# Designs tried in a protein design run: designed miniproteins, single chains, continued (2). Part 65

Each design is a single chain, and the fold is of that chain. pLDDT is the mean over its residues in the fold that is shown.

## One batch from the design tools (miniprotein)

Design m6379
Fold by ESMFold2-Fast:
Structure m6379 (fold): chain A 55 residues (1-55)
Amino acid sequence: AAPTEEQIRDLVEGYRKEHPDLPEEVLREIEKEAIENKYTIEEVVEKLEEAIKKH
């Protein structure tokens, strides 16, 4: 099932806390894209992992 906006935000905040070196702007961009494009949890995780690799 598609995640709720709250679930997407919670996931992004979890990654933010674990990876404080990630720019907030990048995390907010992923959050916005996930909500607007109705990403699955798996797609959100993929985008967050890509952001970590771009350190």
Scores: mean pLDDT 79

Design m6380
Fold by ESMFold2-Fast:
Structure m6380 (fold): chain A 62 residues (1-62)
Amino acid sequence: MEEFIEALKEYLETGEVTDYVKQLELGFKGIDPNYKLTKEDVERLIKVVENGLATRAELAAA
């Protein structure tokens, strides 16, 4: 999970396309074949995943 988020952040800063970025685009294309990955979608996904991870950590601590 953390490696995935780091790879997405690196893609936003440098444009480096890792296997994680490719898998993300393929995942969305599985839902919509005409989908093209955008930096805006990557930014939103990072926020959703980080918020989800924080919530899960809080629940595990309770």
Scores: mean pLDDT 70

Design m6382
Fold by ESMFold2-Fast:
Structure m6382 (fold): chain A 65 residues (1-65)
Amino acid sequence: SLWEKYERILEAAERLFEERGLEGTSMRDIAEEAGVSVATLYRFFPSKETLAQSVRTRKTIEELR
């Protein structure tokens, strides 16, 4: 359950950052796209900066294989 929400948040954030950029994306937009509450999003990532760093780390790991 928690792992499923975590993955959905990262996928939603990555997609929105690619579509709108970091500046054009809000935490509310990410929560809506991921299908979670804003409160749930903040429980996993206390800020958009923390979330953006997690997305970058995930992309780097995927690229390294």
Scores: mean pLDDT 80

Design m6383
Fold by ESMFold2-Fast:
Structure m6383 (fold): chain A 73 residues (1-73)
Amino acid sequence: MSEAERELGKALQAAFSGKEDEAVKHIERALEIDPEAVRRFYARPDVKAAVDSLKDKYPKVVETFERAVERAR
């Protein structure tokens, strides 16, 4: 697993643990390491479903993923 993929995994773990700010930092870290890894990760149906489930409780995490994907283009 690449460093960016490890950071993205940590972001989801932090989000599900209620640590929204830590999740956001891990997403931004992954984007700085490998923007393409962020796009590939967010394109996965299982990841989109997980992020969607967080939308109402942790909207900042969802917004950070969406902005990271746009920056990776």
Scores: mean pLDDT 78

Design m6385
Fold by ESMFold2-Fast:
Structure m6385 (fold): chain A 82 residues (1-82)
Amino acid sequence: LTEEEEKEVTVALGLIYLGIGKIDERKGNYESAAESYVKAAELFEKAGDHELARESYRNAADAYEKAGNTEKAQELRQKADE
């Protein structure tokens, strides 16, 4: 893969993890949803898409909060606000 192709594949994987997170959230599996959103955020950061990364960290924080994991939610909100 070229560098640009690798970036495109990385973004596509990030979008897949966002989709997995959304499905888990709809099922009430908030902790699994949060983990998928974190993976999406890390992939978007690797691809250089800082806006999608921040949004994904916010989604992860919200999911951890719904799961009752307030400490992880706060940590991820700080990452999203950077």
Scores: mean pLDDT 86

Design m6386
Fold by ESMFold2-Fast:
Structure m6386 (fold): chain A 88 residues (1-88)
Amino acid sequence: PPTRLTPREEAEAELALAQIDLAIGKKYLPKFVKNKDVKGLEDLVKAYERFVEAARRAIEAGVPGAEQDLRWAEDNLEKAKKALEEVK
């Protein structure tokens, strides 16, 4: 049978996956704004929303540093939402 993760390990894995999505989005944000890529910006907002949720779950599970991840996720989500509104 496959090894099951603990709630903390699941939260750490979810946070790590959300961070990967964020890194991709952060790289492409200037291009999405330049090209008025509404879909790209909507996908980026969705990725940041997942990161915020993952960070909140990580805080509840006791993952160290998750509070800093949450603040960073919220800041980047706000920037992505602002960019989306400016290009719509």
Scores: mean pLDDT 78

Design m6387
Fold by ESMFold2-Fast:
Structure m6387 (fold): chain A 65 residues (1-65)
Amino acid sequence: GPKEERIELRREAAELAKKDPEIAKELEQFDREVLRRLLAGEISAEEAEELGYEFLKKKVEEYKK
């Protein structure tokens, strides 16, 4: 289901980050930016979750090419 898909996506992204320091840096930078926007009230928790999902999906997809 959707939760299982999101868990798998996070696992794959974590494996990529272990192999590629640039991917690790991009993930950290993205997380900090999303957290900053969430704390500033610029986005909702739901929007933050969607942004995170789309970002990880895109990174995993790029790797599978």
Scores: mean pLDDT 78

Design m6388
Fold by ESMFold2-Fast:
Order: C-alpha cells, then structure tokens, then sequence
Structure m6388 (fold): chain A 74 residues (1-74)
C-alpha cells in the first residue's frame, strides 16, 4: 500500500517537473495499477482520468485518484 503511494507521488512529480511525457505518464500509471491488482480496462480508465487532471494542473486530485484506485484493486 505505502509502496504504491510513493510510486504514484514520484510519477506525478516527474510529470510536473517535465521529466516524462503525457504518454509515458499514462503507461506508468497503468503499470502501477496493474501491479496493485487492477484489470486492464479499469487501469486504463483511471490512468486516462489522472492524465487529464495533471494536464489541468490538478496534481493532488490525480494523486488521490491513483492512490484510491490502487487501494481498491488490492
């Protein structure tokens, strides 16, 4: 649980810092959610929503969405 929260934090901060592309953000978000136990369709839906949030500068909302999804998947 704590490990996924840290990876999600790092993912969002990397995007905010311009270290990764929107496409890479989505791919990494799907990977994290899949490792947490999410099915592919759920992981892609959540990752797409989180991407839209970070593109709007809503970083804390994106983190909370991804963290909640990882908890539900576990």
Amino acid sequence: AEEYARRIEELVEDYKAGKITPEEFKKRAVEILREAGADEDFAELVANTALKLVEQGKYDEAKRLLENAARIAA
Scores: mean pLDDT 85

Design m6389
Fold by ESMFold2-Fast:
Structure m6389 (fold): chain A 69 residues (1-69)
Amino acid sequence: SVDETQFVIQRLRELGFLSPDEQVSLEPDPAALKDPSVINAVKAFQSSYGLNVDGIAGPETLAALKKYA
């Protein structure tokens, strides 16, 4: 959903994995999560928090982002 996509991008910026100056094209579906900058930020977050590094903001990644909110 758009809300989850926005949450992921904002949280990655707050945690320092994604630059606040990075302009991500936000589409109605999770197309923004397919942006290379976002994928790389997700991978960096996953690596830092001991998750499977696949670059996909799935349920485990979302739960970890919420836990460290």
Scores: mean pLDDT 69

Design m6390
Fold by ESMFold2-Fast:
Parts: structure tokens; C-alpha cells; sequence
Structure m6390 (fold): chain A 71 residues (1-71)
């Protein structure tokens, strides 16, 4: 699905340290599937890498609200 492709692309960019590209890909994944807890979790990690700690916390809390078993 488009959501799966964008989520995988986001993870690839994140692993490469391309945090701005990772952010765009995870945001796209959320647009395609707003219930994908993992996409919010990784978006929170991206915001943390970008120094946006308040946004990182907000997205991490949203991820946990969708799936409380996330790390």
C-alpha cells in the first residue's frame, strides 16, 4: 500500500541520518494511514533528532495511545 511504501522509505531515510526526508515520508504514511502507531513513533524519533523535543513527546504519546505496546 502507499502507506507501507512511505513508512519503509521513512525508516530507510532515518537509518541513513536523513531526518528531514524521513520526517516527510512518515508524515506521508500518516496521511495514508492515520492509525499506524509505528509511523507516529518514528516521527517522534525524527523530531527528537531534529531537536524538537516537545513535538517528539506529542507524537510519542499519540503513538502509545494507538498501540500501548510500543517501546
Amino acid sequence: SPADKLFELGKKYYEQGKYREAKAAFEGAIVQDPNRAEAYYFLAEVYEKLGETDKAKQYREKALSLDPNLP
Scores: mean pLDDT 87

Design m6391
Fold by ESMFold2-Fast:
Order: sequence, then structure tokens, then C-alpha cells
Structure m6391 (fold): chain A 60 residues (1-60)
Amino acid sequence: MSQQQIQDALKVANELMEAGESNELASFAGKVALELGKPLSVEEAKKKGEERLKEFKETG
């Protein structure tokens, strides 16, 4: 895992936070971006983060 992948994930999480999204959503979006190991757009990261957050909430 490269430092660039970590920076890209943090950038996306910060952009979601600045857009008024919750800390929870931003954290899940960042995790998804990091796991995929490729740059995601803010829109893509938000959608994938929302899916993972929903799964987390539904399973406890």
C-alpha cells in the first residue's frame, strides 16, 4: 500500500466532510478508496461509502 493511496483516501474523506457529510460516511468512503487502491472521484467514494455504511448499520 503506497503513501499516495493513503493520501488519496484522506483527500476524498476530507472533501466529503467539507461538503457536510457525516464523519461516519467520510470514514467509510475513505476505507473503500484505500481498499480499492485506486483514485476514486468524490461522487464514487460517496456512493461506495454509503453502501458500506448501510451494510454496517443493517448488520449491527
Scores: mean pLDDT 77

Design m6392
Fold by ESMFold2-Fast:
Structure m6392 (fold): chain A 56 residues (1-56)
Amino acid sequence: MAEELAQKALDAVRAGNREEAIKLLTELFQLVDGLSPEEAKEFAERAVKAIEAHLA
């Protein structure tokens, strides 16, 4: 489940769908790390930026 969310988030970044990637990573961080929705969204936004930089 967690690996599936991570893979879908990577696919969303590759497709240029930033909004979907943030949503998927927000769900992942809530599920795996027990973060609040607000904390998970902040971490997801940072993670998407890092993934974008890595894929460039």
Scores: mean pLDDT 79

Design m6393
Fold by ESMFold2-Fast:
Structure m6393 (fold): chain A 69 residues (1-69)
Amino acid sequence: IEEAQKLLREGAEAVKAGDYEKAAEIGKELIEKFSEEEIALALQILGQKTKDDDLARDGAIAVLLGKEA
């Protein structure tokens, strides 16, 4: 899912920048637009494509922030 991957990258960049409010907004948008299974698949694809543990971790943090918001 290309749109979910794009939003996960944007969420990860917000987390890395310390903008947790923006990360929570992006995470909430992900949860509203996509199922948990679709988000998990997008995270797995990002991890495989980039081999960037920080990107995958920060993307997951954005999703969690969206759930708590």
Scores: mean pLDDT 77

Design m6394
Fold by ESMFold2-Fast:
Structure m6394 (fold): chain A 97 residues (1-97)
Amino acid sequence: SLARAAAVLALLAGLLAVKAGYEKGNKEAVIKGIAAALLAIGGLFLYEKLKDELGAAREALAAGELAVEAGLLAGNAAAVALGRAAIALARAAIAAS
Protein backbone atom coordinates (compact mmCIF):
# COMPACT_ATOMS: atom_id res chain seq x y z
CA SER A 1 0.00 0.00 0.00
CA LEU A 2 1.26 3.49 -0.92
CA ALA A 3 -0.36 4.95 2.24
CA ARG A 4 1.40 2.39 4.47
CA ALA A 5 4.74 2.91 2.69
CA ALA A 6 4.35 6.72 3.05
CA ALA A 7 3.64 6.40 6.80
CA VAL A 8 6.68 4.13 7.33
CA LEU A 9 9.00 6.54 5.45
CA ALA A 10 7.58 9.54 7.36
CA LEU A 11 8.17 7.72 10.68
CA LEU A 12 11.81 6.96 9.76
CA ALA A 13 12.32 10.56 8.56
CA GLY A 14 10.86 11.96 11.80
CA LEU A 15 13.06 9.73 13.98
CA LEU A 16 16.21 10.65 11.99
CA ALA A 17 15.33 14.35 12.35
CA VAL A 18 14.86 13.92 16.15
CA LYS A 19 18.30 12.27 16.48
CA ALA A 20 20.05 14.87 14.29
CA GLY A 21 18.20 17.76 15.99
CA TYR A 22 19.17 16.47 19.45
CA GLU A 23 22.84 16.10 18.39
CA LYS A 24 22.81 19.71 17.07
CA GLY A 25 20.87 21.12 20.06
CA ASN A 26 18.07 22.30 17.75
CA LYS A 27 14.90 22.07 19.88
CA GLU A 28 12.55 23.01 16.99
CA ALA A 29 13.91 20.12 14.87
CA VAL A 30 13.38 17.70 17.80
CA ILE A 31 9.79 18.92 18.42
CA LYS A 32 8.85 18.79 14.70
CA GLY A 33 10.52 15.37 14.32
CA ILE A 34 8.53 14.01 17.29
CA ALA A 35 5.31 15.48 15.82
CA ALA A 36 6.11 13.83 12.44
CA ALA A 37 6.75 10.45 14.12
CA LEU A 38 3.48 10.65 16.11
CA LEU A 39 1.42 11.59 13.00
CA ALA A 40 3.05 8.71 11.08
CA ILE A 41 2.16 6.28 13.91
CA GLY A 42 -1.42 7.64 13.77
CA GLY A 43 -1.44 6.99 10.00
CA LEU A 44 -0.27 3.40 10.55
CA PHE A 45 -3.03 2.94 13.18
CA LEU A 46 -5.67 4.24 10.72
CA TYR A 47 -4.37 1.85 8.04
CA GLU A 48 -3.89 -1.33 10.14
CA LYS A 49 -6.76 -1.08 12.65
CA LEU A 50 -9.44 1.13 11.06
CA LYS A 51 -8.88 0.14 7.37
CA ASP A 52 -8.84 3.89 6.57
CA GLU A 53 -6.32 4.13 3.71
CA LEU A 54 -7.26 7.73 2.79
CA GLY A 55 -6.96 8.84 6.44
CA ALA A 56 -3.60 7.03 6.67
CA ALA A 57 -2.38 8.82 3.50
CA ARG A 58 -3.46 12.25 4.85
CA GLU A 59 -1.64 11.66 8.18
CA ALA A 60 1.45 10.40 6.27
CA LEU A 61 1.39 13.56 4.11
CA ALA A 62 1.31 15.84 7.19
CA ALA A 63 4.02 13.71 8.86
CA GLY A 64 6.25 13.85 5.75
CA GLU A 65 5.93 17.65 5.54
CA LEU A 66 6.91 18.06 9.22
CA ALA A 67 9.78 15.56 8.79
CA VAL A 68 11.17 17.59 5.84
CA GLU A 69 11.01 20.80 7.95
CA ALA A 70 12.67 19.02 10.91
CA GLY A 71 15.34 17.46 8.66
CA LEU A 72 16.18 20.85 7.11
CA LEU A 73 16.49 22.44 10.60
CA ALA A 74 18.70 19.52 11.74
CA GLY A 75 20.76 19.56 8.51
CA ASN A 76 20.04 15.85 7.93
CA ALA A 77 19.83 15.06 4.21
CA ALA A 78 18.50 11.50 4.79
CA ALA A 79 15.56 12.78 6.88
CA VAL A 80 14.74 15.36 4.16
CA ALA A 81 14.95 12.73 1.37
CA LEU A 82 12.79 10.18 3.26
CA GLY A 83 10.27 12.91 4.16
CA ARG A 84 10.01 14.00 0.50
CA ALA A 85 9.54 10.36 -0.56
CA ALA A 86 6.77 10.01 2.06
CA ILE A 87 5.04 13.15 0.68
CA ALA A 88 5.21 11.79 -2.91
CA LEU A 89 3.79 8.37 -1.93
CA ALA A 90 1.06 9.96 0.25
CA ARG A 91 -0.02 12.29 -2.59
CA ALA A 92 -0.13 9.31 -4.99
CA ALA A 93 -2.27 7.35 -2.48
CA ILE A 94 -4.71 10.29 -2.09
CA ALA A 95 -4.95 10.74 -5.90
CA ALA A 96 -5.67 6.99 -6.38
CA SER A 97 -8.60 7.01 -3.86
Scores: mean pLDDT 91

Design m6395
Fold by ESMFold2-Fast:
Structure m6395 (fold): chain A 75 residues (1-75)
Amino acid sequence: SLLEEIEKALAKYKAKMEELEKEAKKLGISEEELKELAEKAEAGEELSELEKKLAMYYRLKKVEDKIEEALKELL
């Protein structure tokens, strides 16, 4: 069913986000450094594969924060 597909996709997404968070912490990368990587990615600068993943992690985390804030205003 569509619900089962959504649940499976969300579980994979959550697992990947947790993996990237642990990797950033292991490497000692700050939130400010993650933001800088996201800005470099947006500007089309050349980044390593790992840096691209960390930039995506930061962008997705900020989208989640905005969704939570919007939901608080609606509920």
Scores: mean pLDDT 83

Design m6396
Fold by ESMFold2-Fast:
Structure m6396 (fold): chain A 59 residues (1-59)
Amino acid sequence: MTAEEVLARYLAARDAAGAAAAWEALKNGMSGEQAEKMARAATDGDSEEARRLAEEAGL
């Protein structure tokens, strides 16, 4: 699964927070797995987990 596929899925679900996180992952060249983790953390409102995942990805 690509980051672009993750973005498309969250856009289709009308999940603005998840879609925004997936878009950030996509433009930074992150994997689909990383994009999914970031999108899920954003949807759950877990800003600390989202920050940790971004740091792990070198962002």
Scores: mean pLDDT 76

Design m6397
Fold by ESMFold2-Fast:
Structure m6397 (fold): chain A 87 residues (1-87)
Amino acid sequence: MQEEVARLAAEGQAAYDAGDLRRALELGIRIFELELRAFGVPEEEREKVVELLREAAEAYVAGDVEKALELEEEAIRLAREAIEKAR
C-alpha cells in the first residue's frame, strides 16, 4: 500500500514537473482512492468520491476554480462520512 502510494506520488510529481496537470490530478485521485480502500470504505462510496474528484479536476483544468473547490469540498465531506461509517 504505502509503496504503491509513494510510486504514484512520484509519478504525479513527474507529471506536474512536465506540465501535465491533468495527469498529475488523475494520479492524485488514484492515491486518494487507495487510501479510502485502506480505511475500509466500500466500493460504492469510493466510486462516488472518485467521480466528484474527477469532476473537480476537469473544472480546475478548464479554469473554473470556484466549481473545482466546491466539488472537492463535497468529495472530502463524503469521504469523511464514509471513513467514519467503515470503522
Scores: mean pLDDT 81

Design m6398
Fold by ESMFold2-Fast:
Structure m6398 (fold): chain A 88 residues (1-88)
Amino acid sequence: AKELAEKALKLAELALELARAAIRVAEGRALHLAIAAALIAVGALFLAEEALKLAEEGKEEKAKKLAEEAVRDALRAIELALAALALA
């Protein structure tokens, strides 16, 4: 669980960095996708941080579920950020 939470945190940080890059260059519909990516990435970051905290407290199953959700949200944010960059 802790290893998954640490990987989720790194993915969420990457997602946010890509979304921020997309916001800087995107206009119109691409900008809306970039903003959506940033919001999802921030949510994934919060889930990953909570998962890491729960893993350190020994709450393995709860930590794993939140880390898995953080990974899914981070990957979705990355997809949206890359789509925004492709449309920019």
Scores: mean pLDDT 86

Design m6399
Fold by ESMFold2-Fast:
Structure m6399 (fold): chain A 65 residues (1-65)
Amino acid sequence: MKVPGVILRAIKDYTAKKPDELSIKKGDLLELLEILDGEYVKVKSLKTGKEGIVPKSVLELVKEP
């Protein structure tokens, strides 16, 4: 399910460890698609358009007024 309007930023580089995971670099902007059980979220890279699962611990919510 698409969750429009929630933008996350990578605070660390992350290398995909499984085929369903997404590799990201520090500073990348990502759209939140789905919150999964536990410590993982499904996101879409705004740079590449690729979707995948990343640990929420490597992401921060972009807060702007």
Scores: mean pLDDT 76

Design m6400
Fold by ESMFold2-Fast:
Structure m6400 (fold): chain A 55 residues (1-55)
Amino acid sequence: SSLERDIALLEKAKKNTEGLIEAARKNPGVPQSLIDTYEKNLEWLEKQIEKLKKE
């Protein structure tokens, strides 16, 4: 279904964002503002996944 596909795409985006945060945290040259942006995006993705799973 379209819903299952949307959830799968969001979960893939979440996994990619988690990888970006992990990589950024290991690099002292990365500004905290970029990490904060990734974490905000991760929170948004988690909320969207939960919303779709409740439909």
Scores: mean pLDDT 86

Design m6401
Fold by ESMFold2-Fast:
Structure m6401 (fold): chain A 76 residues (1-76)
Amino acid sequence: GPLPSVEEIEEFIEKLEKKIKELKEEIKELEEKLKKETDPEKKKKIELEIELLEGMIALLEGMISWLKKLKEKIEK
């Protein structure tokens, strides 16, 4: 059927959580670069890259929240 299994949802959540951890590590590296950067144009680029990654994390966290709700409905 068109609905995933509980196990498939759990596996997908784990993959999304792993991706969030990777993106958070990238943000930390960019924040360290930003602290050392003196060029205003390069600073803007790093700030935009951080903002993009933060936006991606927010979307992935939203997906996890939605998937957890879907899982609870399937288990009932």
Scores: mean pLDDT 88

Design m6402
Fold by ESMFold2-Fast:
Structure m6402 (fold): chain A 68 residues (1-68)
Amino acid sequence: SEILKIAKSALEALKAGDVAAALRGLQEIIEMAEGEIKKLAEKALEALRNGDYETAIKYLEEIIKLLE
């Protein structure tokens, strides 16, 4: 799944402190996804914009879990 690949890349970017790459990945997921995955990605993006890395990571992990 393309969304799964993007979500994994965004999670690794966040763990490495690359906020800009994680933001781009989340925006791509929001454009491609529907339903629950889109809602989780929107919540992760909001958390990341607010500097809440832990919450953004949690939502990215939930997206990955749902797509695996």
Scores: mean pLDDT 88

Design m6403
Fold by ESMFold2-Fast:
Structure m6403 (fold): chain A 61 residues (1-61)
Amino acid sequence: SETEERIRKAAELLVLLVGDRELSDEDLLRHARQVARMAGLPESYAEEVAREARRLREERE
């Protein structure tokens, strides 16, 4: 769906912004809110974006 694609792209951007740094969940969520807004998603999606970003980082491990 369009929403899932936006979440995925926001998560990919978040991964790029964080890089190899290990952030606290709270810090990750702050960045996730920012990229969610940039991707045109409601802030309520920040937790899903952060979760998806963490999953993507683990896959690249």
Scores: mean pLDDT 79

Design m6404
Fold by ESMFold2-Fast:
Structure m6404 (fold): chain A 58 residues (1-58)
Amino acid sequence: MEAARKQAVEEARLALEKAGLSEEKVEKATREADRRMQSLTDAAEMLLAAAEVVKETL
């Protein structure tokens, strides 16, 4: 997941730069995206753990 997170953050940064946003806005958006991706990674990990428990119960 870390490699995918880094890739998504880089892609978002490049897209914002192509859109002509200022460096300040790009940095702020990149920090916010990284924070959100960390939260999503935690949620995805919980979902994977739940799927493992369901498989183990059978």
Scores: mean pLDDT 68

Design m6405
Fold by ESMFold2-Fast:
Structure m6405 (fold): chain A 80 residues (1-80)
Amino acid sequence: SKLHELIKELKEKYPESQEILDRLEEVVEELEEAKAKGDKLKEAIKKLAILALLVELEYKQGRSPELLELVKEIQKLILE
């Protein structure tokens, strides 16, 4: 739920990156399903995919302090 809130905020602030953010939302849902099923390998793969999408987002938008703060919060949640 917190991940979905952060992605919604990113979509509101960075509408030009909708394609990247839609993919991020899909991978987050896949991560949550993998966690629910106890699939540790799939969980790890989805975490890596999320990290790659966040790098792609930073590259496209530039590394503003506001964007970096939101990216950092998502990283904390997925690496728990």
Scores: mean pLDDT 86

Design m6406
Fold by ESMFold2-Fast:
Structure m6406 (fold): chain A 61 residues (1-61)
Amino acid sequence: RRAAARAAVAAAVAAGGAGAATSKWEYMQGDPGERGARAALEAGASDGSPEGAAAIKQGSL
């Protein structure tokens, strides 16, 4: 369940965070690894991810 909760946070950050941080050079880079690394860092920080936090809460329950 913890792994599922972490995956939900990472997915929420990727969906919201990656979009919110719109950057032309980032998109043109075409580096999926960079996106993955960023999502992992954001998930670890749990920085203002309301949907991620909600997903974790539901997962814990």
Scores: mean pLDDT 52

Design m6407
Fold by ESMFold2-Fast:
Structure m6407 (fold): chain A 56 residues (1-56)
Amino acid sequence: MPSEEQKEAVRKEISEIIKKKGYITEEELEELAKKYGVSVEVVKELAREEYAKYVA
């Protein structure tokens, strides 16, 4: 499992992208996974959690 520090860094990037564009693409999810050394599945789960926060 990725460290809490790695998850926090990924969450910040996802949050910034969603706030700027309102969405995050599959390509951006894959790029973050490679950048932070975490699985794409973990990044997708973190993105879903962030989307739940920014519904409106």
Scores: mean pLDDT 77

Design m6408
Fold by ESMFold2-Fast:
Structure m6408 (fold): chain A 115 residues (1-115)
Amino acid sequence: MEIVEAVRKGIELVERGEDGAVSATIETDNLKVTVIVGVFEGRVFAAVSVMNKDGTLLVGEGASGGPEAFERLADALRKAAEIMEKYGQKEVAENLRKASDIAREAAERFRERLA
């Protein structure tokens, strides 16, 4: 599953009021990126990790809560994109930036619904 699709499905779980979790993993020659987005009892949780092939964690970010969880997810996806680009994974970096923008838009929409 692509990272953008995992983020979109996580947003759909929130919109439907359904519990569940979605994950996406992209593995390259030098890096592995994993994104998890889920909902449990109306709370959003998300995690982003980037590891090198030696198993060293380069980025490890988690978030939970309401709309602010998607803001933190967006920031984590941006950090992951910067690392992927530094390691020559430009196409994966562009997918992560796109996912970050989608997560940020979701945070804004959900914030408005709670007002």
Scores: mean pLDDT 83

Design m6409
Fold by ESMFold2-Fast:
Structure m6409 (fold): chain A 79 residues (1-79)
Amino acid sequence: SLYEKLRELLEKMIAGQATEEDKKEFREVLKKYAEENGEPLSDETLDDLVEELSQAKSREAVKSILKTYFSDELVEKLL
């Protein structure tokens, strides 16, 4: 599922173990997940979000970043 893939990739990013290929996959999966939940993002916003998430080192930081771009409901579903 998109949720399971997003979770897996987020865990790799937080652990500092994500490759450039993992980050590209994360961007595409996140784009699809956002579209399917009715909160689509522009490509520019997705690029900014992925960059910010790549700097996050905890789930709390991830949650704070995601709440800048998505509704609380969607963020709780992701985390």
Scores: mean pLDDT 82

Design m6410
Fold by ESMFold2-Fast:
Structure m6410 (fold): chain A 56 residues (1-56)
Amino acid sequence: EEEFEEALKELSPKLQEIARLIREGTKRVQEAVEAGDFDKAAEIAYETLKKIEELR
């Protein structure tokens, strides 16, 4: 949404990367779920959360 794009400009590079990881991870999880690969969806979600925690 438009507010999200404006907020990204005010965030530190680390927070901007976290936001990108959330967007990409969510899309990949949705694609895996639609393909019926729930194990892959869970793995993608776990990897996304781990990367976010590493950036903190």
Scores: mean pLDDT 75

Design m6411
Fold by ESMFold2-Fast:
Structure m6411 (fold): chain A 55 residues (1-55)
Amino acid sequence: MTPEELAETVKKLAKEIAEVELRRGRISEEEAKELIEKGEKMAEDIKNDPRLLAR
């Protein structure tokens, strides 16, 4: 698995989790947005330095 594929998977999972939890009323829209944003940041970190998240 390439760092790019891993980064894409992380972003996709973060969005799916946020959408599911938001639909079920378990988190707020602000919390859902924060989860997506954290996923995007994690994906960027993976692309720029895969070692940062490999430990």
Scores: mean pLDDT 75

Design m6412
Fold by ESMFold2-Fast:
Structure m6412 (fold): chain A 64 residues (1-64)
Amino acid sequence: AVDAAIAAGVAAIDAAYEAATGVALSPAARATLAAWVRERTAGKSAAEVAAHLAAVTAGMVASA
């Protein structure tokens, strides 16, 4: 489901952030990311959400 894809994407971003900083995202930061992702991926399929989040995560790592 889309919610599961969003949760997986947020977990991947959290893992990337922890790898970069040594600290996991706070629950508030995860909730903010989940809300942002939901808004940015509204109307997309679970597969499209997963692909988009993978691209966003890679872009964030490249920009950091």
Scores: mean pLDDT 73

Design m6413
Fold by ESMFold2-Fast:
Structure m6413 (fold): chain A 119 residues (1-119)
Amino acid sequence: FNKQQAQIYNAVGRSLYKAGKYEEALFYFEQAIALDPEYAQAWYNLGEVYYAQGKYDEAKEYYEKALKLAPESARAHYNLGEVYYAQGKYDKAIEYYEKALALDPNNERARENLEKIKA
């Protein structure tokens, strides 16, 4: 029941996010989490909306929640690296990009950002 409805709300939120309707996307991701608080993908998607809005501290909090629920998410590690990079916290950005690359070696953007920090 509730888990299937949470997946539907998450899918609606993703469609709204892709359309640039961030406020509506947030509403549906929050509804998904209310129905299934362990739905790592919905927490991750909240983080993506806040990141797109330049709200890096909020994005970080939601990505950390998603990562706690799904520790092997290469994407959540990568996006935490992106948040730290955007904030100029390069030591933390390196840490999370390296973790993302350990889980997904084909992440070219993580590799490119590591090279920029080291240059």
Scores: mean pLDDT 86

Design m6414
Fold by ESMFold2-Fast:
Structure m6414 (fold): chain A 62 residues (1-62)
Amino acid sequence: KVSALELLVRLNMLGVNNPLTPAEEAIEKLKSEGYRIPEEVAKKLKTVEDLIRAAEKGLIEK
């Protein structure tokens, strides 16, 4: 289970620091780092802000 803080730190390290960045772009970078986002969750996310909220709900894994 990945925390929202952990995800924020990792995205910032990958150069993704804008909450309005498309979720698709952020998800691709996270998948390359070994993170797992269920497809049913991923398809409903529009921005990095939505992705962080999904992590707060415990929907992101590594």
Scores: mean pLDDT 79

Design m6415
Fold by ESMFold2-Fast:
Structure m6415 (fold): chain A 89 residues (1-89)
Amino acid sequence: SLEELLANAEKQREKIDERLAADPDDLLARAERAVLDARVAEARGDLEAAREHLERAIELLREAARAGQLSEEEAEEAIEALREARAAL
């Protein structure tokens, strides 16, 4: 249900916000938040917002790889998955 999805998203946001409070430069946490926002937007029927959030997540993953927070291989795999998800919208 939408209510269940939103409740789960709120709990995930709280965990991500705790990570960002401890490490505000955690680009992976920022990317995870963007993916979460995309899922919420999709569930609400806002496909435009969902695509924009996924594109932001992809950019954050590229930044994370450049900053050494993520390996090049891990970034490529995650970015390909997000591009596929965006194309499926």
Scores: mean pLDDT 87

Design m6416
Fold by ESMFold2-Fast:
Structure m6416 (fold): chain A 88 residues (1-88)
Amino acid sequence: PRPVRLEATLVVEDGKAEAFKALLEEMRQRPGVKRVEVELSEDGRTAKVTIEFDSEEALAAFLSDPELQERLRAAGVTEIRDLRVEPL
């Protein structure tokens, strides 16, 4: 399997920065996730996220997980911008 990288800019609700950071730490522990990097803006309202997966299949499983989508909304993610996927 070929590893892939996912990059995105996420908009986070005011006051949700800590919940969002906690969710990203949980994402590091998911099967097929090799690396997670996050850069939060000083106000906690914008996050640049990079996730590396062991394979395209792991990425597809991640993106199609309805529980993850629900948890992102609960953690205050209101918008996903500049979503990009690259083979490694």
Scores: mean pLDDT 82

